# Designs tried in a protein design run: designed miniproteins, single chains, continued (3). Part 12

Each design is a single chain, and the fold is of that chain. pLDDT is the mean over its residues in the fold that is shown.

## One batch from the design tools (miniprotein)

Design m8388
Fold by ESMFold2-Fast:
Structure m8388 (fold): chain A 104 residues (1-104)
Amino acid sequence: SKEEIEKKIEELRKLIAELEALIQDIVANPDLSDAQRQAAIARLRELIAKLKKLIKDLKKLIKENKDKLSLKELIEAEMTIMEGTGTILVAEGRIAKEEARLAA
């Protein structure tokens, strides 16, 4: 359970980094073709779905194991969840902007 929480935190951090890198790549390339923009939107949606599932799974594990976690471990897990949630909001905003560009 503690080991599973640590693995989920690592997976969550990797997904956050991948999602942030993709957003940065999209922002750096304003002249993306419609096909490239659609592919980027699809990938953002895929990563958001994975991140949402991982956050849900991690929240459940924390709730079931809160008495077994140190204060430091609990804070680290909760902070990582908050970071992931923030990244989802940024990514959803990026999708909205890219969809607006495709509609124009």
Scores: mean pLDDT 87

Design m8389
Fold by ESMFold2-Fast:
Structure m8389 (fold): chain A 95 residues (1-95)
Amino acid sequence: SLEKEFSKEINEMIEHYKKGDYEKAAEHAEKASELLREISKKTKDPELSKLLEEMSDELLEMSEHLRKGDKKGAREEVLEFVGESIRLIGVELDK
C-alpha cells in the first residue's frame, strides 16, 4: 500500500539523518512527500486531504534544507511535520 511505502521512506529518512547522510535523507524525504501527495489525491475527505498536502509540502521543505546542509531549517520543518501529524491523528479519531 502507499501508506506502507510512505512509512518505509520516513524510516529510511530518519536512519540516514541519524548517520549524517543528509543527501540520502533528503532523497527519502522527497519520495515520502510524493507518496503523501498521491495519498492526498486519493483521499475523499477534504480536511484530511488538505492536511496530507501540508505534510507533503513540509517534507519537501525539509528535503531542501537537508540538501543545503541547513540543519536548523531541517529541524524546524521536522517540528512542523510532527504538528501536522498530530492534527492528522485528531481528524481520524473524530470519525
Scores: mean pLDDT 79

Design m8390
Fold by ESMFold2-Fast:
Structure m8390 (fold): chain A 83 residues (1-83)
Amino acid sequence: SEIEEKAKELAKKAVEENGALVPKLVEVLVDEKAPVPLKELAALAISLLPKELVEPYLPKIEEALSSEDEDVRKAAKKALEGL
């Protein structure tokens, strides 16, 4: 799957850069204006990360579960499935 391959690549980059990419992934995930495929890609990538890299951003991702935007809520739920 193209999206799964891209998500694994992003997750690998995030680990290699000691979490430097994680804020950008979270930014895309909670952005109601971001294309749905990008939000899904960011969510899947986050779900593949070690808990330690995601923990600082958990409050923001959990807040996104209550977003008015359905696609943002779906992305947040998907991101948390790996934790």
Scores: mean pLDDT 84

Design m8391
Fold by ESMFold2-Fast:
Structure m8391 (fold): chain A 86 residues (1-86)
Amino acid sequence: AAAALLEALEARAKELEPEFKELQEKMDPSNEESRREARLFLLRAQARILGRDDLVEALETRPEELEALEARLREAQAALDAALEA
C-alpha cells in the first residue's frame, strides 16, 4: 500500500517538474509580488500532489485565505505522512 502511494505521488510530482523549473527561473527574490505568486504556486502544486482537488480550487478562487489554506495543506501532509508510516 505505501509503495503504491509513493509511486502515485512520484508520478504527480514528475508532471509538475517542468512548472517547478519555470517558476524557479522566473522567481525574483527581491519582489514581494513574485514571492507571493511563487508561494501560491507551491501550495497549489502540493495540493495536486496530495490529490486534494478541493484545496487546488480553494487556492485558485480564494487566494486571500492563503494562511488558512496553508494550515489545511499542512494537515493533509501530516495525514499523508501518517499513511506512509502504516
Scores: mean pLDDT 73

Design m8392
Fold by ESMFold2-Fast:
Structure m8392 (fold): chain A 72 residues (1-72)
Amino acid sequence: MEENIKEALETLERDLEELMNSKNVSKEEKIEALKRGLKELEKLKEKTENEELLERIEELIKRLEKALEELK
């Protein structure tokens, strides 16, 4: 379970970083992807009590929330 959460988190981190740096993705698509990422992170947060993973999840949530507000 924890390994699956870690892999999902790493995938989300990479995908979202690439998305935010992409010039070929519309603002609308970025907003939708960020919203999906936030929902997925909320689900991962509910499934783990691992302190290290929770800190990574919370950090990524803050990054996505900031990016969303800048795009809105």
Scores: mean pLDDT 78

Design m8393
Fold by ESMFold2-Fast:
Structure m8393 (fold): chain A 88 residues (1-88)
Amino acid sequence: SPMEERLRQVALRTVRAMQEVANDPSLSDEQKRIFVEAGLGVLLIWATVNNIPNEVLVKVLKEILEEHKDQLSPIVVEAIKELIKELE
């Protein structure tokens, strides 16, 4: 659907921003975790405001993990997996 494609674009942009922070050698692991959690929080707020069902958000997040997991840092992967678990 057009809304699912828009969600995918927003989610990919969010995941890329989280991965850029995960790749920053000047940041501590704690700072990276806080940023990643904040990024997912903003994505969840965006999905809620746009009336995206949890099942659709979970589907898009699972597709992103399957397509991009080899390029994502463990802290990003684990944060996304935890959000999926909380929404199921």
Scores: mean pLDDT 88

Design m8394
Fold by ESMFold2-Fast:
Structure m8394 (fold): chain A 76 residues (1-76)
Amino acid sequence: MKEAEKLKEEALKKVEEMFKEIIEKGYSNDEIREKLNELGPEIQKLIDKLPKELRKEFLKEVYELFVKMLDEMDKK
């Protein structure tokens, strides 16, 4: 259990860093969509490392990070 939670936290940190990079690069909306399509397989690799029960929680938290990224982009 404790190892699985730590793995989820590490995976979320990686997703957060990916989204921060998108923000820092100042991509257009079209470029952001293309980058998000490229990130899909990378996020799936992180999901594959998680127990089945934690995958839904991870996806929910990834969605929350995605919304936060969009809010930060809108402020610029």
Scores: mean pLDDT 75

Design m8395
Fold by ESMFold2-Fast:
Structure m8395 (fold): chain A 85 residues (1-85)
Amino acid sequence: DKEKEELKKLAEAYELAAEGARLAAGGGDDEEVLGLFEKAGELSGEEEKFRELGEKVLKASPEEQKKEAERYEKKAKELREKYEK
């Protein structure tokens, strides 16, 4: 099922993006944060989108980074629920 595989990859990509945003909010290394967003882009095929999200997260305040992490976590959960059915 191609649709299920695409949803699964996109869910995993948003999980990586959430991890990156959480790491940034905790004062993590910029290269490590960007590396997580790069992996998300490669996994989903949305390389430019996740690169832009990673740059946005690094420029954001810790409170904004936490909100982005929550947004990505919610999106990943919604995608996982779709492909589990």
Scores: mean pLDDT 85

Design m8396
Fold by ESMFold2-Fast:
Structure m8396 (fold): chain A 102 residues (1-102)
Amino acid sequence: MEEAVERIRKKIDEAEKLVNEAKTYLDQAKAYLEKGDREKAIEFATKAMELANKAYQVASDALEEARRLGLPQELIDRAEKVRDESGQVYAEAKRIIAEAKA
């Protein structure tokens, strides 16, 4: 159990780092779009999507394993939060790419 808790905590930490990096690229993509730099908006939004997708996968895997093993609710809540935030960042980045291509 303790080994499983440590393993899942590390996966959640990795996913949190990835979603924070994705949010940084998303903010840059929004700034470039507002300035009319469509090419850079697409570039940075694509980076945000890739990082958000990776964070979503890591968080989803951690969430499923935490639920299956009956790990502490705190870890389940953290994994759900990161999964949901990653999905939102992915959707926003996809929208920026669509707007920049319009």
Scores: mean pLDDT 90

Design m8397
Fold by ESMFold2-Fast:
Structure m8397 (fold): chain A 85 residues (1-85)
Amino acid sequence: MKPKITSVDEALAYLGSLGASEGALEAVRTVLERNPHLQELFLFMLNSLSDEQIREVIIEPLNEIAAEKGVEAAAAWLEEQLLSN
């Protein structure tokens, strides 16, 4: 059972515990710092989804994009996903 995530730092620690790379974590931090209005939406998503869903829909894509195209490309992808909600 995951604890309730209430801050960006708690979100980053939680994603790291599920296998998010340093590049993926930096992408998440970058997006939330550029878009403070998306922080509540992102935290709500993390609290609403299972660990398996978070790995599949958030962590795995961010890890792949960060590894292949770099942190800024991963950040741009995540920002597009959050703005499309």
Scores: mean pLDDT 82

Design m8398
Fold by ESMFold2-Fast:
Parts: C-alpha cells; sequence; structure tokens
Structure m8398 (fold): chain A 102 residues (1-102)
C-alpha cells in the first residue's frame, strides 16, 4: 500500500525532528525505506537494513522509542511481518540489557 510507505516515511521524519543526535541514522533508514519502495525485488534486504538502523536509534535515544516501535509496526503492515517481529525482539532484548545494567 502506497499510503503505508508514506505513513512510515512521516514517522521517520518525526523521529529526525525530535532527536537531532540520531537524525543521520534515521535519514539512512528512510533512504533504505525509499529504496525498498522503488525496488520491490530487493525490498526485504533494504527493510532489514532500515530495521537495524532503527534499533540503533532507539538504543542511542530512548525518548524516541515509542516512534521507533510505531515505525516497526508500520513495516509489519507493509508485509514484512517476520522481519518486524525479529526487530522487536532484538530491540526489547537490548533495552532489557540496558535496564539490568543499573
Amino acid sequence: KEEAYEKLIETLKEIEKKSPRVADLVKQARDYVEKAREDPENAEEYIKKALELLIQVAIFDESVLPLVREAIDQIAKLGFKELAEEAKRTLDFYLKMLKESE
């Protein structure tokens, strides 16, 4: 769905505006999302790269975590459910590790 890609790109732009310190990582993730939209044959590889960057974004700036989770949910709606679920598990694992380090 074209609208699903547009909504995802809007969420990524919101993360960029809210967190200047991770903006470059979010821009890279957005570039991969745009490549996935333009090149459906290689979309899964681009989305995997975008998810890896989004996990790093949430780790570096926890304040944007709700928006990162929303972006991952939007990626699932694009048809990449398995990659999105894997990314959520990876993100939750890293966040738990950070909390246990107190």
Scores: mean pLDDT 84

Design m8399
Fold by ESMFold2-Fast:
Structure m8399 (fold): chain A 68 residues (1-68)
Amino acid sequence: SAEEDLKKLESVPSSAKLTREQMKEMIELAYNILIDPSATEAQKLAALSILEVINNMTGFAEEELKKL
């Protein structure tokens, strides 16, 4: 569910050095929230904010979203 997926995303420390694999998992979780018709606007905005943080650190989120 979007609520469960968002909770997993929020548990990741902002200062942690994420592996490429971990970033892929976070991008997929965020994407699943964005396409979930039962997700609230607040949950979708939170998912977008997390994607923006990942993209600002690496540019990696933009490349991975193009593959989905």
Scores: mean pLDDT 71

Design m8400
Fold by ESMFold2-Fast:
Structure m8400 (fold): chain A 87 residues (1-87)
Amino acid sequence: MSPVERALAFFRALLEHYRKQGLTPSVESIAEFAVSLLAHLIRTHNLSEEEVEELIKEFKKLLAEYGYSEEEIEYVVNKMKEKYEEL
């Protein structure tokens, strides 16, 4: 399993855990987690630009699957892109 696939599986498990408890993490909390995860993957696994773009693309799909709005998804993606430009 690639670092990207592993990260997506972990993030899905986190969202599923909260859903089973009747909790929906705020868009701000999801953005903070996604940004931290992206920074960790770049530092520890040396993700290429193509792998970062695929991670962001798959995160968009995952958040939509878990009921986040287009506006909320755009907020998270923009925070991830801002962080990537800083790294």
Scores: mean pLDDT 82

Design m8401
Fold by ESMFold2-Fast:
Structure m8401 (fold): chain A 59 residues (1-59)
Amino acid sequence: MLEQDIALAEGIAAGRDPAEIAERLKELGGDITPEQVAERRRTVEAAAAVGREAAREIA
């Protein structure tokens, strides 16, 4: 659901605790664990880091 995707993205961007984000998503009808939220945040951060490195190499 779009609302769940928005809540997940906002929580990650705001630096919220994975457990708090997971609880919020359950209120929206989701069934996601704090571990899954933490993994999603790590993936987003890793992708952003790769993007910054690529931009640096191009100059």
Scores: mean pLDDT 71

Design m8402
Fold by ESMFold2-Fast:
Structure m8402 (fold): chain A 68 residues (1-68)
Amino acid sequence: SHAEEFYKKLSKLSKEEQIKLIEEQKEKDIANVKAFAAANPSVTDEELALWLAAVEHEAKKLIEEVLK
């Protein structure tokens, strides 16, 4: 998957570069989720909130792993 390939690439970079890329990818994922919700009125506020929380959680988990 795209996520697995992305995370594999991170392991070859410095910790600072890894965190920067994780944060940049998080911003892109958040923007994409919001754009999808805006284009699809059937998406509930609850669904959007859960998707955004999942993106934030995954980014935080990856940053914590990098900082070990």
Scores: mean pLDDT 82

Design m8403
Fold by ESMFold2-Fast:
Structure m8403 (fold): chain A 72 residues (1-72)
Amino acid sequence: MVRVEAVVEGLPPEKVEEAGRAAEEAGRRTPGVLDVRVEAEETSLRITVEAESPEAGARAVRIAASAALKAA
C-alpha cells in the first residue's frame, strides 16, 4: 500500500466543489486504487490516494488532478 498526495491550486471558489467531486470520481475509477480522499479549501484541493503500487498512485493522482481542472 502506497499513499500519494497532490494539491491543485488556483481554482475559482465557485468551482472547487465540482472540481473536488470530479477528482474523487476519476481517482476512484483508476485501476489499483484502494481509496481516494479529496479535501477542499477555498481555492484549492488536496487529493490523497491510497494505491497498490507507486505507479497506480501516481497515475490516479494525475487523472484526478486533470479531472478537477477540466471541471473548473
Scores: mean pLDDT 83

Design m8404
Fold by ESMFold2-Fast:
Structure m8404 (fold): chain A 88 residues (1-88)
Amino acid sequence: IEEIIKEAEEKGDLSLLGLLAMLAKRKNEKELYEKLVKKIAELEKKEGFVGKHLKDEEVLKEVEDRIDYLVSTTSEEEILNGIKNLLE
């Protein structure tokens, strides 16, 4: 799983990083969750998917809110299937 995270970070795979962050949140792995949402925020800002006028803390909050919402509406099985589909 560490290798998958590193590869997703190197490729800038926001979809895979998002699913990994959702899984970390569901399993209550706070440190991993914080690391992943920070990386997602950095990549979204770099790729221009977020307004360049937003502060880093604002981008991070938006990512956290989005992941929290998705976790509340998505089962662990759906998250795992999503990761599998992106790796295939």
Scores: mean pLDDT 75

Design m8405
Fold by ESMFold2-Fast:
Structure m8405 (fold): chain A 79 residues (1-79)
Amino acid sequence: MEELHRFLRGAQELLEPYLSAAQLAAVSLNAIAALIDGASLEEAKRIARETGVELLREAGASEEVIREIERRLEELERA
């Protein structure tokens, strides 16, 4: 729980400049829903990253921004 909370806080900070409050909430809710459905912590983190990246694309972020944020989210997954 604490590890996921720390990961999601870091993800929110990275995504906040680009996404609305509702989109940021969706990133966290998708991760939590995956855990409730029996996914591993690593799978929940991956789902949060994939959700955040997709929302960045929908928001019209550049491919350079998307690649940099995805890289940073992957680093948070390994921490």
Scores: mean pLDDT 84

Design m8406
Fold by ESMFold2-Fast:
Structure m8406 (fold): chain A 81 residues (1-81)
Amino acid sequence: MARARVYVETDPEKADEAFEKIRELAAKHPGVVRVEKTGPNTFVVDVEAPSREEALALAREVAEQLKKIDGVKRVVIGPLP
C-alpha cells in the first residue's frame, strides 16, 4: 500500500466550517484513511491505495473536491513526513 498527503489551508474565519466539510468529503471516499487538524486553519488528508500512482490519482481527485469547499485557500499534494 502507498500513501499520499493532501495539505489544506483555509481562511481562518471559515476554518471550523471548512473542517466539517472536509470531514464529510473524506467520509465519502473509502481511500481516505486520515483527516487531521494541524493548526488553526491548516489540515491534512491522507489517502491510501495499492500503488503510488493510484494514491497520487486519488489525492488529485480529493484535492479537486477540497478546492470547491468555501473558505479553502490552498491545496497541495505532497509526500508523507
Scores: mean pLDDT 83

Design m8407
Fold by ESMFold2-Fast:
Structure m8407 (fold): chain A 97 residues (1-97)
Amino acid sequence: DLEEEIERLARTLAEAGFSEEEIELFREMLRKMVQLEEELTDEEEIEEKIYKLVAEFGEKMGYSEEELKKIAKEGEEKSTPRGVFAKMLLDAREKVK
């Protein structure tokens, strides 16, 4: 059950200190990613649209590119889960440029 898997991941993020608002956006992103994989057959198109979704997700969270760069850098130095997540959002934004 997709919803049970999404809730399991959401719970893990909550335990890692992510906000309820961030977790809600993450749930929406995951549902849309699965929908893209079900609707599309071209692996390259799926990958491009997934990167676009992840980039849009980061923008909906209200983070600028500069803010994400700062969080990612601080996260790499301190090994924070939030820093790893910020780096993932930055990578997605670079892929859609």
Scores: mean pLDDT 71

Design m8408
Fold by ESMFold2-Fast:
Parts: sequence; structure tokens; C-alpha cells
Structure m8408 (fold): chain A 112 residues (1-112)
Amino acid sequence: MESELKRLEELRKELARYAAEKLDEIAKDFMKEQIFKILDEIKKISNPEIQKKIEEIKKLIEEAKEISAEELDEILQELNEILKMLKNKEDEEEILKKLEEIKKKIEELIKK
């Protein structure tokens, strides 16, 4: 009986770990999908120079394995601000500067 209870406790710990890892994976995948949607929206209303930076950011996000869901949410929020700036006809040079800052932030997060 004690041996069976210990095995059940070990299985519960393994299942909890697996569930946590799987939920984190699902959260990251969901956040990446939201980011790709925003990047595609930005690209549709952008000049070729901004489109090039969007493609560079998209590639970095696709290749990123070590970025947390929380870090991806921060990136999504920053990209939503870029989309708002584009819709408001803000200065294109300022938008490009902010996109470069987002790109550098993603590169730094990947290097962790």
C-alpha cells in the first residue's frame, strides 16, 4: 500500500509538471499567433522600409524558443502601440525607431 501511494504521489508530481509545461507551451503559441496577426496588420498599412523591419521581427519571433509568454505579451503590447501610431499617421521615422527598439529587445530576450 505505501509503495503504491508513493508511486501515485510521484505520478501526480510528473503530471503537474507536464501540465505546467504544456500550458506554458500553449500560452506561448497563442501569444506568437497574436503577434503574427498584429505584424501582418502593420505590414498591410506600412511603407516598404517598415515592412522590412516587420519581416525581421517576425523571423526573430518564429526562431525564439526561450521567450516567456509574459515577455511575448509585452512585445504584443508594444506592437499594438506601433499599429495605433500608423493609424494616427504619426512620424514614420519615430515608428521605425520604435520598431528597431522592439527588435533589439527581442534579440536580447533570445540571448538570455
Scores: mean pLDDT 81

Design m8409
Fold by ESMFold2-Fast:
Structure m8409 (fold): chain A 78 residues (1-78)
Amino acid sequence: MVEYSDEERVEFHRRFVDENYPALVAALKAAGLPEEERQRLIAEIEQQTQQLLAQTDNPAHREFYQYLKDRLLEAVRA
């Protein structure tokens, strides 16, 4: 059995986010979201991130959730 460290799990998830980030940005730009929809998506991202942060006290997981939030917010704002 392979046990992943918290750092290895965070690196794996960050890589997944980074690999999919350009496609997400392109899809959001192509969708041409109205300002109201963008603001709702931003609020939802922030709310979901706060929920995830409330479920863990693990520093590596918290760092990843903050990273994920920042990347998603950048994609929506682009």
Scores: mean pLDDT 75

Design m8410
Fold by ESMFold2-Fast:
Structure m8410 (fold): chain A 66 residues (1-66)
Amino acid sequence: KPSVYEISKIGSLAYIGKNLDKAIEIAKTFSNADEYIEALKKYVEEGKKYSREFMKALIDIINELK
């Protein structure tokens, strides 16, 4: 299963636009898109503060993997 750390790292790369291709490569190592969504939900629930733009970038990456 993908870790919350891996999901947050993907989102950070997507959000700042520095290495989106590498973020996609990391995401492709996971075998199940549903596991990404579950990890993202856990990340959001346990997280303290996130901008809407940052969360949108994470969701966009996850949706591309479906």
Scores: mean pLDDT 56

Design m8411
Fold by ESMFold2-Fast:
Structure m8411 (fold): chain A 80 residues (1-80)
Amino acid sequence: SPLAREGGLLHTVAGLLIAGYDFEIELLKRQGGDPEKIAELEAKRDKLTKIHKEIVEASTLPPDEARARLEKVRKELDEV
């Protein structure tokens, strides 16, 4: 269904972004990078982790509630 495809795409995108931020944070920590930049990236990673959890939770909801949750997730992703 279109809803299932959208959920799957959002799940994949959020997961890739989290992995990318985790890699960048680890590199900056190893290089003795700017603590403020590290904190900013960690905040973005944590926000994405919450969004990713909301997408997973949407998969357990009835279709109408899942649609509303994914609409919320789209807006939250646009704010990152």
Scores: mean pLDDT 85

Design m8412
Fold by ESMFold2-Fast:
Structure m8412 (fold): chain A 116 residues (1-116)
Amino acid sequence: MAAIRARIPPLVARLDDPDPEVRREAALELGRIARDHPEARPLLVDAGAIPPLVRLLDDPDPEVRRAAAYALGALSRGEERQRVVDAGAIPPLRRLLSDPDGLVRAAAIAALDALG
């Protein structure tokens, strides 16, 4: 937990990086933390991960959109679900159901299932 806690703020900061690869890797790692360590989900929320992840659902890079949907889905598998809803994740996730990239659509389906 201490090592995971120390990793979260730098990853949240990288969600705003100008490089799409950095944004993608940060979103994927936050999603992995949320999936593998459910106890860390409140730490991700408190670090402000949800609003930038919701913004990345509208990212020009499809791999970034997919990573953001994955991370929000992982965060939605517990008590933090309402925080994801309140941050406005549902409308952009619904738009991703029509995304040209099939992997983005699959990630959006999984995230909406976790939310609902």
Scores: mean pLDDT 89

Design m8413
Fold by ESMFold2-Fast:
Structure m8413 (fold): chain A 74 residues (1-74)
Amino acid sequence: GKLLTGDQADAALVRALLAGAVSGEQADGAGKEIAKKLKENGGKVTIEQLKKAALEGGMSEEQAEAVAAEAEKL
């Protein structure tokens, strides 16, 4: 599967925010959980790990899927 850097994960969050799929507060919460997964996984995350971090950060399943869809475009 595709591996994302922290910069790519942040870009996916920003793209979802600009598309109106998530709020800034939800992007902040997800960003904290993504940073945790990046630390645990040597600076890279899979799209599945990104989606799980978004859910753990307080996003709905639909919002986490929107972030994952933006990550697939990177």
Scores: mean pLDDT 83

Design m8414
Fold by ESMFold2-Fast:
Structure m8414 (fold): chain A 74 residues (1-74)
Amino acid sequence: LSEEERERVRREVKEALIEAGYDEKTAQFIADQIGRAATDEHMAQALRDLGADLESQGHTESAKRLFELAEEVE
């Protein structure tokens, strides 16, 4: 993954979390963690894990965005 692709993933994750009701500091922290994934496969898995967690909380639209992003990354 290029730095530009990592920055896009971090931005998309942060936005999805803020829309789900997370505070900006927590959203940024989680986005930074996912953006540091060593491989495309690790990043895709982290996105799916977060998406599943958001879906279990009832944040279906945010979860869908993360699942779509995971599909694009892998």
Scores: mean pLDDT 85

Design m8415
Fold by ESMFold2-Fast:
Structure m8415 (fold): chain A 73 residues (1-73)
Amino acid sequence: SSLVDNLASQAKSLEEQAATLTSQAEALNQQARADPGNRARLQAEAQTLTDQAQQAQSKADELNQQLYSLLLS
């Protein structure tokens, strides 16, 4: 159904967004290890991206739970 397709598409989009944000946060944390002068700023930016990734993943998990409920009748 279009509802099932819509929920699946939204969940996938949020999962991809979470993965991208997590990768960006990891890159900033790697930069922070090599750059003591910018460490606090880079770590703060990485934490913001990590928080956004967690929020996106939580929304994806909720949509996947709704999707599974619909598929199980």
Scores: mean pLDDT 90

Design m8416
Fold by ESMFold2-Fast:
Structure m8416 (fold): chain A 61 residues (1-61)
Amino acid sequence: SKEEELKQLKEEFWDAKVKFDEDRLRELKKTLQENFPDDPEAQKLIEEIEKAIEVIRELRE
């Protein structure tokens, strides 16, 4: 179901964020935009992914 898939993607988001994996975060964002375009929870997760990407870019040395 959509709820289970979103929960799985959210777990993958946390893993990618902890690993500073920008490419994986971008892939998760694309998946959410394509598969859950009108889902409010997916939109919140996309916003969190975008924030994580920005933080990684600012902190990358």
Scores: mean pLDDT 82

Design m8417
Fold by ESMFold2-Fast:
Structure m8417 (fold): chain A 85 residues (1-85)
Amino acid sequence: GSVPAVGDYVSDEEDLERYKERANEVALANLKKIVEAIEKGEELELEVIEKAIELAEKLLKEGVKPELVKEILKKLKEKKEELKK
C-alpha cells in the first residue's frame, strides 16, 4: 500500500496537543545532547546541569518517556555532584 504522508509539523502548530508533544520531543533532544556532552567528557557549567535537571523533572511529571527521562536525570544528578565536590 501507499505510505501515508505525515504532513508538515509547521502546519499543525495551532494544534495545542501536537505542539506540546513536539515541544516535549525538542526538550528531550536537548537533554540527550547534554547527556552526550557529559559522556564525551565536555566541561559543562553547573547552571546548565541544574537547568537540565529542572527540565528533566518537568518532563517526568508530564509522563514523557519516564524510563528514558529517569536515566537522563540520573546522569545529570551524577554530573551535578561531580561539579559540587
Scores: mean pLDDT 73

Design m8418
Fold by ESMFold2-Fast:
Structure m8418 (fold): chain A 93 residues (1-93)
Amino acid sequence: MQVTTATLTVISPEDVPVTVLGYAAGGAEPIEVTLTIESLDGTERPSTVSTAVLGEGPETRVVQGVATFTGSAKATLTARSATPVTVGLVGEA
């Protein structure tokens, strides 16, 4: 089983909900994905974790996470599959 990871730093000037979209493409088998959004301020803000099992097929699959923070947060998308996959992240930058 292969593990593919993508990371993105997201910045928010205020405590407002920020949406991060993770995507995975490829794979003839279901892809297990975990999207984690962690505040980088170190103040014990809870991490947001979204998990999904993305079906097999040629389509790009998307998982969504929402976190409220001020300053910087790190989004990490981890995909686990039996076949190579392409992963990425988009969000407020």
Scores: mean pLDDT 67

Design m8419
Fold by ESMFold2-Fast:
Structure m8419 (fold): chain A 108 residues (1-108)
Amino acid sequence: MAREELEKARELLRRAEEALRALREGDLEKAMEIAEARTEDEVYARVAELALEALEHAQNAMRLVEQGEGDEEIRREAGEVSDRAVRVAAEAMARLREAREFEMEVLV
C-alpha cells in the first residue's frame, strides 16, 4: 500500500516536472501534450494539479508507514517527493499568475 502510493506520487510528479521543463524551454506544444492541456494557461494549471496530487499520494505513503505499512526508506522517499511537489506546484502557480497578468495587459 505505502509503496503503491509512493509510485503514484512519483509518476504524477515526473509528468509535472517534464511539462514544466518543456515550458521553461519554450516548447509549449510538448508541454501541452505531457500535461494533457488544450491551452497555455491550462498547462500551468495542470502542472499545479499534478504536483498537488503527487503531494497527496506522498503524504498518504508517509501516513501508511507511520501505521506500520512500509519502511523508513518509503517514508524518506515520500518526503523527498513531497518537497519536490510543493516546489513544482508553487512555480507553476507563479507562472500562471504571470501569464494571466500579461494577457490582461495585452487586452487593454
Scores: mean pLDDT 81

Design m8420
Fold by ESMFold2-Fast:
Structure m8420 (fold): chain A 90 residues (1-90)
Amino acid sequence: SYLDPLIETLGAHRTIEMLIASARVYEKQGKYSEAAKYLKLAGDILASQGNLQDALKLYERALRLARKAGDEELVKEIEENIEKVKEKLK
């Protein structure tokens, strides 16, 4: 994916911090769909590392923003990711 070279160069932790910071900027601008997408990507990285609780928190935040945006496709994608993470946490 387009994130793989960034993770390889900066490391996962720095990539996550950058994505969360970018999401905050978009949220402040009222660009809720973009903010949700960036938080979802950060959650995807955390989930891939087995950090399921922090991934869930970012997905739930992304879901709230995607709903505010009316982005039905993104809402469905995030709900699927939340379900998968919750199943792994049982």
Scores: mean pLDDT 87

Design m8421
Fold by ESMFold2-Fast:
Structure m8421 (fold): chain A 71 residues (1-71)
Amino acid sequence: MSPKEKALEKLRKAKEKAVELARQLGREDAVPAIEKVFDEAIEKVEKLEDPEEIERTVKEAVERVLQILGA
């Protein structure tokens, strides 16, 4: 599996887990923002070829979602 394919799978799984976590925390208000962050990250990664830029994009998406959830 390529670095890009691994990153896309990681982002999709992280999106599902983050949405589930937001609902468990009673933060359904945050679900649209979480989905938008991951969807934008997925679109960006699909256009990237550099593994370092891909990893940075994934890390930034996760950090933004953690900030949204108050972590």
Scores: mean pLDDT 82

